# Designed miniproteins, single chains, continued (2): the designs that were tried, part 75

Each design is a single chain, and the fold is of that chain. pLDDT is the mean over its residues in the fold that is shown.

## One batch from the design tools (miniprotein)

Design m6764
Fold by ESMFold2-Fast:
Structure m6764 (fold): chain A 65 residues (1-65)
Amino acid sequence: MSYNEQAAEELRRRAEELRALGYDAAAEILFKTAEYLEKNDLSKEEVEELLERTEREATRAVIAE
């Protein structure tokens, strides 16, 4: 499994957990990033930067809900 695929699977799992708890907006943010990682071949550094941005956006969505 590629690093991108591994990261996408982890994001999808976390998104499902958030959706189950009622944090739909945060879950959608994680799902979108997972889909982007699956469709694009990014370097490890690019994946890490994208994950940091995604985590900040998801955290804000959770707080807003």
Scores: mean pLDDT 81

Design m6765
Fold by ESMFold2-Fast:
Structure m6765 (fold): chain A 86 residues (1-86)
Amino acid sequence: EGEKLVEEALELVKEGVEALKAGDVKKAAELLKEAARLLEEAAKELGLLAEAAAHGVLAQAARLEGDEEEAREHEERARELLEEAE
């Protein structure tokens, strides 16, 4: 199940990138937040790497919304989780 959630999250990230290319920043941020929710659910089965990916995606969504502080917090958490996963 976790693997399927990761695949679905990756499709949402691709849709978010396409929305951003089309200039729809709000839709891009919403799609990235949905992808992050699926990655957080996948992390229950797959562990720290999926949780790190969720925080990385949330950081990008926060940047698109202009929240640099929230983006930095998510980037720091993603880095910590990646260091633990390795």
Scores: mean pLDDT 84

Design m6766
Fold by ESMFold2-Fast:
Structure m6766 (fold): chain A 88 residues (1-88)
Amino acid sequence: EEKRKKEIKEKIKKKLEEQLKKALERAKSEEEKKKLEEQYELYLKFWERLIENLEVEDLEKLYKGEELREESLKKVEEIAEEILKELE
């Protein structure tokens, strides 16, 4: 699973980088661009924690935007809250 989790991490990084690139092309100010980059770093941390704590199957479902089990979704919410509390 370790190798499969690394592959998923790379796919997620690429997807987030593509989303950031599109957002930056639409950004109207340097301040807005900086905020978008900070948001990207926050999302990357979020996904890194998800990869550490979720099974490969749940990670693949999240990457595809598919529905997770209630238990897995609750764990995702908890990880999101922890990252927000860190204010990084």
Scores: mean pLDDT 77

Design m6767
Fold by ESMFold2-Fast:
Structure m6767 (fold): chain A 80 residues (1-80)
Amino acid sequence: MEEAIKILTELLKRYHGSAEAYKLIGQALKAAVEGNLEEAIRLLEEAQRIDPSPLIYEALGRLYELLGKYEKAEEYYKLA
């Protein structure tokens, strides 16, 4: 969980796109802090749908790696 919080915190610092997507990234960070990684990923996938940013795709790839879902991680890395 600590690594997921780090990934989302760095994304929030570096992301300067859609205000709606930024709000969802903040909500994903809150979910990760609360221990809900599945909800954090869901919110980040919603942010990605609104603004298909390479930074959001990279963060999704890293989060899926933490879950051991390597095929899903590779899919997002290819989009970044």
Scores: mean pLDDT 84

Design m6768
Fold by ESMFold2-Fast:
Structure m6768 (fold): chain A 70 residues (1-70)
Amino acid sequence: SMEELIKEVIEEAFKLAEEMRKQGKSEREILAEVNGLMNKLLEKYKKEYGLSDQEIMKIGIEVREAFLKY
């Protein structure tokens, strides 16, 4: 489901952020790498599930909003 895809992206993004913080990376570096990971996952899901550009945009907004509230 779309909710499961959103959850997976959020979990992977948070896991990467935690690992980078443990390595002493700056918040700027963490945000750059997390954005790269989120974009790669969304492109993968678009191909695997045949999602429209509008659906991918909606998922991306929900993931970014969740990440910003973290």
Scores: mean pLDDT 79

Design m6769
Fold by ESMFold2-Fast:
Structure m6769 (fold): chain A 70 residues (1-70)
Amino acid sequence: SKKEEAEKLVEKGKEAFAQGKYEEAAKYYKEAIKLDPNNAEAWENLALALEALGKYEEAKKAREKAEELK
């Protein structure tokens, strides 16, 4: 399903993030969100990746979306 595909992309994003590949991690999280916009974990992890990239306003918006989905 699209939800399962999104969860797989979140795991790939986490692997990239753990390696310090923040732009690659953000890309995986954004693809996960396209497949499942209600995946709060993808939005939260996107916020962390964007923060690591210095994109603070985008990170804040992603975190707010994650909190909305809780």
Scores: mean pLDDT 89

Design m6770
Fold by ESMFold2-Fast:
Structure m6770 (fold): chain A 64 residues (1-64)
Amino acid sequence: AEAEVEKAHEAANRGDLEAAAEHLKKALAKAPNDSAILFQLSQVLRALGREEEAEEYHKKALEA
């Protein structure tokens, strides 16, 4: 999980939001209820314009 989160941060720093979202989804596969990862994924999806998906993950982050 940690290695995928680090890769997501590196991708986001380069402006590669699609890769950042993919790495965060891989991190969630290993830690499905990690509120920090869920929140970070919601932020990346919102930046990509995927607002409905972002809201769903944001809600899950608040419930985790």
Scores: mean pLDDT 81

Design m6771
Fold by ESMFold2-Fast:
Structure m6771 (fold): chain A 66 residues (1-66)
Amino acid sequence: MKLEVTFTGPVPREIGVVLRLIGRPEVEVKRLASNVYEVTVTGDEEFAEALLEELQSDPGVKVKRI
């Protein structure tokens, strides 16, 4: 699964989310701009769905499937 993640909230919130993503071996994170990231999720489908739902539930985060 491939996602575009845009952060619209304060910087401390962005850092927390990015650190969680980078810490996962099943997740590849590529920075596209200062507040925009490309996230590639490999492996477990259940994990990919849970991650997508978690990101979509955050009001300071906009997630687009690409």
Scores: mean pLDDT 71

Design m6772
Fold by ESMFold2-Fast:
Structure m6772 (fold): chain A 85 residues (1-85)
Amino acid sequence: VRERALEIAKQGPSKAASLITAVALRLVGTLLDLEHFPEEITPEQARADVEWAREVLDALEEAGYPVPKSVRELLDQLEARVDAM
């Protein structure tokens, strides 16, 4: 995941922005699923989304692209929800 995210980010700021948007949408979607449809999402699936998002955001920062604070806050919020499961 990290290596592929880094390769995509190296293709330029437009691709990096697309990855940031994809991470934000997935984090919001999983948070909404946990709030409204908790029976349809497993702790394992939510944890996998946290790990995927962390690796992608870390790869983006490694490539020199700043990650918006709001996206990191979404990751922190999902991680806290998963830890409470």
Scores: mean pLDDT 78

Design m6773
Fold by ESMFold2-Fast:
Structure m6773 (fold): chain A 76 residues (1-76)
Amino acid sequence: SLAEGARALAAAGDVEAAKAAARLAAEKSAEEAARTAIALAEAGPEFREVAELAIELAEEKDKEVGEEARKAIEEL
């Protein structure tokens, strides 16, 4: 999945590729962007900026989906 791909890229330290994956996920759906945000946040605090981008993109498509992703990340 795009979320798992983004997490793997983040874990490898490829922040730019992780950002590209987040944007691609948002192009598919708010739910995919939300999953990508959570996966990036799970990868570590150094990927917080990319996770925030994915949350913002999810909220633009569907505010409720974006807010639920934000809640999930806060609980990590």
Scores: mean pLDDT 78

Design m6774
Fold by ESMFold2-Fast:
Structure m6774 (fold): chain A 75 residues (1-75)
Amino acid sequence: SELEELKELLDKEEIEKAKEKLRELLKRGVPEKEIIEVIDSSKASEELKEELKKYILDEQVEEGIELLKQGVESV
């Protein structure tokens, strides 16, 4: 699965590939909570985990701003 692929990248500390995969998962609407659970379950360093969680937050903020411009429901 996509989440298992992310976990493998994190276990290997393939930072750039992990960030790309993370962006793809967010774009596809995978819940933030599920992505964070995978990050926390990985063997990656705590510093990498914190960096990726910040990246998720930044992406969610951008998505939230876009939704506010479009309103609560998609037309």
Scores: mean pLDDT 72

Design m6775
Fold by ESMFold2-Fast:
Structure m6775 (fold): chain A 63 residues (1-63)
Amino acid sequence: ADAEAEVERYRAELEKDPSNADAWKRLGLAYLRLGRIDEARKAFVKAASLGATLTPADVPLAA
């Protein structure tokens, strides 16, 4: 129930910003709550592959 709502929420957020690695991570956590480990793994792999905000040093502000 709640986990499905989280998946839908993060899916909507990713529809707006598909390069948001943080949202991909949270989506993976929601899949874990659903017991879908395979889907969670795919979400984490996509987050890493995206390379959006994975590294804290990679901030589009100063450096």
Scores: mean pLDDT 69

Design m6776
Fold by ESMFold2-Fast:
Structure m6776 (fold): chain A 73 residues (1-73)
Amino acid sequence: EIEELGKKAREAYEAGDYEAAGKYYEELGRVLQKQGLNAAASIAYEEAAKYYEKAGDKEAARRARQLSQEAQR
């Protein structure tokens, strides 16, 4: 599951689909957070925000950064 989401994110990035890459990293963050891996989830959400910014999706990037901050608590 975790490895599959990372692979999909990389494939989307290589195809120039930054919106999809952001969505896969956001989902990876949720999976990690549910497993109690809060630090790793925070990192995954920050990666999602970076890809959303590359896609021009400022709202999704803002949401992903908020999720990253919440995961650290």
Scores: mean pLDDT 83

Design m6777
Fold by ESMFold2-Fast:
Order: structure tokens, then C-alpha cells, then sequence
Structure m6777 (fold): chain A 89 residues (1-89)
């Protein structure tokens, strides 16, 4: 289901960040957030958009020289929030 795919994509994004593959991390993280946005009911769309913006912000922080390990931890936490949002839908 969507929740399982979001968890898989988030894991790939976190692994890519830790390996310095920022472009792959962005692709997987944004895909996970878009899948969450598509899977939620209309009443949760703004919450899903917020998660997408948080993913983009983390990737941008890393591109600007931010702490990769902290970014990976934050991305993993956002992935868990995306899964919970979709499962609660």
C-alpha cells in the first residue's frame, strides 16, 4: 500500500543522504511526500503539503552545507509522520 511505499522511499532517501547522494535523496524524499499527498483525504492535504515542504527544506539545508547526519534523522522522522498520516486516512 501507499504507507509501505512511503516507508521504502524514505529509507532510500535517508541511505542516499548518508552516502552523500543528495540528488537521489531529494528524488526519493520528494516522491515519498508526493505519494503521501496523493493518498490523503482532502482534509489532510495541507498537512501533507507541510511534510513535502519540510523534505525540500532538509535537502536544501544539506545542499547549503548543513549537517548530513542530523538531516538524515529529521528525514526519517518526517517519513514516519507521512506513514502515520496516510495510515490514519
Amino acid sequence: GAAEKIAELTKKAVEALLEGKIEEAEEHGVEAARLALDAVPEEKVFEAIGLLLRVIGIILEVKLGGDVAKAAERLAAIGEEMVELVEAA
Scores: mean pLDDT 87

Design m6778
Fold by ESMFold2-Fast:
Structure m6778 (fold): chain A 62 residues (1-62)
Amino acid sequence: MMELRRRAIELGRQGTRALQAGDYDTAIRLYRQAARILRQAGDDVGALIAEGLALYAEALKA
């Protein structure tokens, strides 16, 4: 569904903006939400990338 992929991309962009602002908790949440939606849309590669970004944000928070 085109709408799911678009929403996931926007959530990923919001996550990146939160990451750049040092809001790691928000970035983690948004990237995880994007990954879930990408899986629902059948975009497993996109979901893996979003999960990787969430893990990166967790590493920066630690």
Scores: mean pLDDT 84

Design m6779
Fold by ESMFold2-Fast:
Structure m6779 (fold): chain A 55 residues (1-55)
Amino acid sequence: SAAEREQVREQLRAVAEKMRAAGRSPEHIAAVLRHLGRLRGYEDLGEELAEEVLA
């Protein structure tokens, strides 16, 4: 659902923020976002957010 997709987006952005605060590289953050997106059934969203981190 659209609501579930937005909840997952918020959760993935929160993970990215925590990893950035911990000093993780953009490449590491992108890899984690892709992995979590796949696990949640939102691989396209994980890829979208990974591209945002790498840009």
Scores: mean pLDDT 87

Design m6780
Fold by ESMFold2-Fast:
Structure m6780 (fold): chain A 74 residues (1-74)
Amino acid sequence: ADAAAQARADRLGTEHRQAVVESVKEIAKEKGLDPNLSIAELIDKIAPGNWDEEVKLTEEIAARAREILARRRA
């Protein structure tokens, strides 16, 4: 029971992490950045040490990740 619950949580976590990665790459493309850079480098280039931009980026990633997950289930 416990192992099955953890496996389900891990799969959901993986799907969500993949949606986040795709969201970062989409934002990077819109800003003219190389979407093949590491996620850390893309985030740093999108929101370079600015708290307000980091908050906006986090909200944008969350919104796009939800849309990606919705499209995959359609």
Scores: mean pLDDT 72

Design m6781
Fold by ESMFold2-Fast:
Structure m6781 (fold): chain A 62 residues (1-62)
Amino acid sequence: AILELAEKILLGLVDDDKNLIIESLKELEEHRGLPPASTEEILTLLSDKKELEQYILSLVSS
């Protein structure tokens, strides 16, 4: 589940599918019991793909 959500985010980055990235990241955060990020915060992370990748890794490697 967690790894599948991370894979969907990576696929969204490859396909430039921002809606898939936003949806999958929010689902990943919910699965981890974290406060929900706003769409604006996620779009900000998308401007720095390395920061986004580090954030995703922090969610999956806990």
Scores: mean pLDDT 74

Design m6782
Fold by ESMFold2-Fast:
Structure m6782 (fold): chain A 104 residues (1-104)
Amino acid sequence: ALTQSPTSLTVNVGDTVTLNYTASEDVNNKIAWLKQKPGEPPELLISNASTLAPGVDSRFSGSGSGTNFSLTISSVQAEDEATYFARDYAKSPITHGQGTKLTV
């Protein structure tokens, strides 16, 4: 089953977008959001559902607890074009969603 929605979306510069993740069981706040660009290593954006990683633009924010989580990107820029993964680290083994591909 797909755990992230949408699987892909196309937006304009300046839009606000929300990406969703649904966990199969209560994970409290043990969700991270990662950004993956082609040819680049994955970048940590958010940890513990809502904690912005050091050096990450404040346009990114995370919310949610339990089973439903969201990543919000405000004032989308061309550089935000990437695949975004939710990572569930409450369980062993660590799992991730299938990703949401954002086209700008």
Scores: mean pLDDT 80

Design m6783
Fold by ESMFold2-Fast:
Structure m6783 (fold): chain A 116 residues (1-116)
Amino acid sequence: SAARELIERLLLLNLALEHGSDLTLEKLREALEEMVREGRAAAALGARGALAFGLAAEELLERVDEPELQEEVAELAEKMKTEAGRAEVEAEIAALVDRLGATGAEQAATLAAVAE
């Protein structure tokens, strides 16, 4: 769905901001595995936003070996080396959060919570 694709992109961009130029496929995989585990635990307690977040993380984890995702991760790591690149990533996050609107508010809040 369109909302799922926006959440998946938000996860990638948030991880790029968290890890900066040190973002690697290994770090992405480890972070996604933790997010899936935490999402399942929170969903068991009735947190619907956490369930949607965990499902998006699980779908990204299934695609982590795809060349297209590997290229996106490399491009994000390169962007994080400059102030202009970081500003571009932050602007894309803001635009994606706006596009999700009220329907994505729970997912956006869950993403913010896992960003430390």
Scores: mean pLDDT 75

Design m6784
Fold by ESMFold2-Fast:
Structure m6784 (fold): chain A 60 residues (1-60)
Amino acid sequence: MKISTEAITQAGREEGLSAEQISAITAGHNEGLSQKEIAERAGVSQATVSRVLERAKELD
């Protein structure tokens, strides 16, 4: 299921992530990567990616 870039950006800001980390999560999600692969690219834990994407779904 696709989540909007705007929702991911807002959720990432709420988690205290940098613009670079938010961009990596957004790009990875749009490419269809797994949460583990997104976490590796963004330099965050898989749990952080999971929380950002769940929050973004609530905002969307």
Scores: mean pLDDT 81

Design m6785
Fold by ESMFold2-Fast:
Structure m6785 (fold): chain A 76 residues (1-76)
Amino acid sequence: HMIDNVLRAVDLAEADYKAGDYDTAASTLRMIAKELEKQGYKEVAELARKAADAARNGQDPTPYLEELKKKLEELK
């Protein structure tokens, strides 16, 4: 299931961020955004991009990650 795979990738990116691996977390979130946009989920992809930008810039991505996970669960 594509959405289940994306949710797992979001959880991995969040774990990387909490471990201090901000570049890996941001890279994973950008790949998630590209995949969501390819599938037609442009608004959800924008949340992933905002989370990636926050992580890369040393800002807390948690608000965007929580909204992203909520929107992805609604697509199941």
Scores: mean pLDDT 85

Design m6786
Fold by ESMFold2-Fast:
Structure m6786 (fold): chain A 60 residues (1-60)
Amino acid sequence: AITFTVSFSSASAAVSTAEFLRRNYPEVTVTVDGTTLTITTDLSPEKAIALVLTAIGLSL
């Protein structure tokens, strides 16, 4: 399993992102703590990074 931690500018942004991930990517485990989002997944690092980038609204 790979664990990512992402910090947001607001708690609302973190919660909205967590809800998006839980709804669209059920294969990941998402935990919110204030402005911090912790994502745990058994996917490859590349796929996990892509999910995080999608979640925060970045396109690369």
Scores: mean pLDDT 73

Design m6787
Fold by ESMFold2-Fast:
Structure m6787 (fold): chain A 106 residues (1-106)
Amino acid sequence: SSIVKKLEEMLREAARLLDQGDLLGALRKLLEAVQLLEKNKSKLTPEQQKELLHDIHVLLTELGRKLGLEEYIDELSEKLRNSKTFEERLKILKEGIQKLLEHLES
């Protein structure tokens, strides 16, 4: 799927920005990827949805750790483990990204 390739490219860009120490750039790119995933979720298989959510969670965890928000990330990961739907997991990840952006811009 062309949308899967675009999402994977965006997540690779977020990871690159993170590696370069551009935490704000990485979080903004990750938010764009989450928004694109939400808009195109019906075009994705359940397995593709699961894999993309996992990749987003990995990047968000690394970003949270670099910001000293390990306790918040642990709580978010607990919420994800207890979530049962794609929509619930996507909401948790989106709220997590927004919380990290708010922290960095404060």
Scores: mean pLDDT 89

Design m6788
Fold by ESMFold2-Fast:
Structure m6788 (fold): chain A 88 residues (1-88)
Amino acid sequence: MTPMQQNQQQTNSLQGINNQIQNWIQTQNLSPSMASQIQSMIDQGNSLINSTQTMINNNSSPQNIQNQINQASQTIKQSIQIMNDYIS
């Protein structure tokens, strides 16, 4: 797999996870504070994913795209951590 193909695959995967988190919060009876915090992370993740897709479409450096993917991944990981803390 080329670095660009790998970057596209990772971007698609992160978008899927972020969509699952968005769906999950809509089905849960979360406190307003917790819902707001998770929604903020989802919004940031979507912004980073959209930025990453633009970089791929514009044939940006694979390394720069990987850096953006890593930022999106970290934001999504934070969302998952908040969710895990809620259900525990």
Scores: mean pLDDT 81

Design m6789
Fold by ESMFold2-Fast:
Structure m6789 (fold): chain A 100 residues (1-100)
Amino acid sequence: MAERARELLREAAERLARRANEAAAAGDLEVETTLSMAVIALAVAIRALERGEDVVEVLRWTAKVLRKSAEKLRELGDEEGARLLEEKAEELEELAEEAE
């Protein structure tokens, strides 16, 4: 389960990093910052799993952070980015349920 969780977190980080780079190219500093902070949270989650932290707790915490970032992106007018974050949060929550 921990390896599957790390794989999912890395995939999410890669997709969000690409979107952050697109926001940077467009000069959208607030969207870039919000996405970059979400990428940092995913990196923190991966390191927590590498230290042997509880998989369910790490996944649930990360999903919660992504959902808050999604709310911020929606406020900034990035509906597509918000949906991507909500989708990734949902995938993490589903994996956490399987790990219980």
Scores: mean pLDDT 88

Design m6790
Fold by ESMFold2-Fast:
Structure m6790 (fold): chain A 62 residues (1-62)
Amino acid sequence: MKAFIDNLVRSYAAAGYEADLETGRLIGEAEALGAAARARNAAGAPEGAARAAAFLAELAAA
């Protein structure tokens, strides 16, 4: 399974980065950047990230 996970991460990163096409670029990058920003926010500021995540979850429910 390790090889599978490694391949999945590579494929996902390559697909997101290679999505330099008109269609894939805007959609793929926006999604990837959003996910990366959320992950980094949680890692960089756990206190603020936790609070922001809770607030965003509540907003999404509305």
Scores: mean pLDDT 59

Design m6791
Fold by ESMFold2-Fast:
Structure m6791 (fold): chain A 90 residues (1-90)
Amino acid sequence: AKSRVVARSIGAILREATRVMEGEMSPEEALKEAVERVERLLEEAVKKGLISEEEAKELLEEMKRLAELAVREAERFRREHPELSARLRA
């Protein structure tokens, strides 16, 4: 149950980072969307009794760090490999 909450949070981050790689979203917008999706996932998990509010807060801080890293790497990929980025969007 807890591992599935983490996996879903990582999935949300990767989805938004992929949009940055494809040039469909700015790094700033992707980071905001990823954090908002993770916050909703963690809130739902607390409501369902899968994690505590304390665990949700700790996971949110870790997921924010991962989101920042993923978005930054996606932006670097798009900048360094613009042709590959264009092909992913097609």
Scores: mean pLDDT 83

Design m6792
Fold by ESMFold2-Fast:
Structure m6792 (fold): chain A 59 residues (1-59)
Amino acid sequence: ASPEELRRLIEAIEALQAAGVPERAIVQLAKREAAKLGIDVPDSLTTAAELKAFLEGLI
């Protein structure tokens, strides 16, 4: 995945948090979108904050 694609995914997570989407749904959606980009997200990551930190580490 490109840095721009990762940044857009992080922004999407933040937008969902701001909209009050349940964290469980955000995590599921973010992992699905990451998989489409060829990113294997560890099953141990269960919060939006952990997912954002992981994705930021890939940029």
Scores: mean pLDDT 85

Design m6793
Fold by ESMFold2-Fast:
Structure m6793 (fold): chain A 73 residues (1-73)
Amino acid sequence: MDNITLGIALADQLAAQGRLEEAIANYEKVAEEALKAGDKETAAKAYRRASEVARQAGREELAEELDRKAEEL
């Protein structure tokens, strides 16, 4: 499995367990790794997933920032 795929799976598990802040941080790391690899599509998807979890955590301003990062790619 690719490190990016494993990172997303870990973040999904953290979110399912209510560890929302750690899930957001892991999705952001995946997005940054994807950008370093030149994969803007995967980075945008990771930012969107982080935004969804941020909304679940009640962090609407953070969710808007993450959505903008995905759209600007």
Scores: mean pLDDT 84

Design m6794
Fold by ESMFold2-Fast:
Structure m6794 (fold): chain A 70 residues (1-70)
Amino acid sequence: MYSKEELDREVRVALAEIEAAISLNTARKHPELIDEDIAWLREKLAQTTDPEERAVYEEAIRRLEELKAS
């Protein structure tokens, strides 16, 4: 069962996943905003210390860069 610390961490990871999904969906509909979405996610990554949360942002940035390259 979740401790408060584990629950708070899971909430932060879930919020990071939601933010990543929004950025990817925005990039699909508005490719002109890809650079802004990447910059925003990089700012989030810079403020994040948790490895699992960081991995979510890093994967989202990678996918946006791939989408920009295509």
Scores: mean pLDDT 81

Design m6795
Fold by ESMFold2-Fast:
Structure m6795 (fold): chain A 62 residues (1-62)
Amino acid sequence: SMEEYLEIMLEKVKELAKTTPAELQKKIEELIEQAKASKDPEEQESLLFESFELINKYNLES
């Protein structure tokens, strides 16, 4: 289901965020909590995408 897919993706983002600095990890955790609280699938996907973008940017610029 889409809910199961979202839970799997949020868990993966949390795992990836563990390798980022504490301030970035906090921002990613805030985005994950917003995604969980959202009832709009497009907003949930947008917040997940933003979380991945932040991790990718850090990995490219580090």
Scores: mean pLDDT 77

Design m6796
Fold by ESMFold2-Fast:
Structure m6796 (fold): chain A 55 residues (1-55)
Amino acid sequence: MRQGEISEEGKEKLRELLEEAIKEKGETFIHELIKMAIEGKSIQELIDFILEKKK
């Protein structure tokens, strides 16, 4: 990865968070994440959003 890109540890964490979110919240939550990504939100903002929704 490049210095400005998400780390491999970050990718693994995001993958685990997405799997849990899909299992618990379903399609609606996935749709919100896709919308945020299309709007140009960073991967860190996506991770923060997932963590906030799980708490």
Scores: mean pLDDT 69

Design m6797
Fold by ESMFold2-Fast:
Structure m6797 (fold): chain A 70 residues (1-70)
Amino acid sequence: NDAAESGRAGAEAGAAGDAAGAGSGSWLTMKHPDANEDARKAGREGIAAAQRGAEEGAKGSLKTAEMAEA
């Protein structure tokens, strides 16, 4: 059960990162309709950065759980 809860927290962090990245992309496109290529490039870079952050966050949660177990 605890393993399932830890997995859910990790999945939620990943989904939140993906949602934030996607949102940023959309906002950039609406804000810069004349610079469509620039907006897409910035959105792609933002999504990649957000996903890396989510992955590191998930790893941090695992490390905290391990320290609590030790």
Scores: mean pLDDT 60

Design m6798
Fold by ESMFold2-Fast:
Structure m6798 (fold): chain A 81 residues (1-81)
Amino acid sequence: MSLSPEELEGEVLLALTDMQAAIARLAAKRYPDNEEIKKLVEEIEKLRDQAWAAYQAGDLERVRELHEEIVKKLKELNEKL
């Protein structure tokens, strides 16, 4: 078994998105009364699920786009902490 460079990139991006969603979820647990943080975390979790679905469909370009959106949402989350 060998992964193409594109498949390796996709798997790395998925691992990063899982970690990013976990970090976002920890922020929501730390600030349970902050509805803005909760909304951003829900958006990040939805984007992560979409990234996994895109990878399963072989759409690696979509995985990249979704990862960029997750990074953008995490930046917004950090600016609100």
Scores: mean pLDDT 81

Design m6799
Fold by ESMFold2-Fast:
Structure m6799 (fold): chain A 85 residues (1-85)
Amino acid sequence: SQLDKAKQLLKEAERALKEGDYKKAIELAKEAAKLAFQAVPSEKVLQAIGLMLRMIGDLLDAKNDREAAEAAIRIAQELIELAQQ
């Protein structure tokens, strides 16, 4: 499913973060978030939109690539959780 693929990409993003590949971690987390968003039930879509906007804001406000990667992973995790409800 799209949700299972999102979970796998999130695990890959976390590994990239641990290895110091922040750009790869951000790209993988953004893809995981996109797939999780597509799996969100209709009654949760407004909450999911809020999370996506928060990801954009956090990426723009990040002081460095590590902070950006950590923020992207956090929001992708929240979107996956929302999609499971």
Scores: mean pLDDT 89

Design m6800
Fold by ESMFold2-Fast:
Structure m6800 (fold): chain A 79 residues (1-79)
Amino acid sequence: DEEFKREIEEAIRELENMEFTLEEIEEAIARLDEMLSKYEEAMKKAKSEEEREKVEKVKEVLELLKKLLEKKKEELKKK
């Protein structure tokens, strides 16, 4: 759990150090939106609390990534 979160935070930090074009960011956001929709459906179909909790954690990570990419998109639009 915490180890998984740390791995995601490291990946996010690595992504923050990379230069992205607006096109690359928009494509990544679109992919994240698609994944979020799939995990929303997975949560609806989850039969156990444990399964739902795992899906929810993945969803939280995807939401964090989307928020980070949205910020980068706004920064690039202003420059």
Scores: mean pLDDT 74

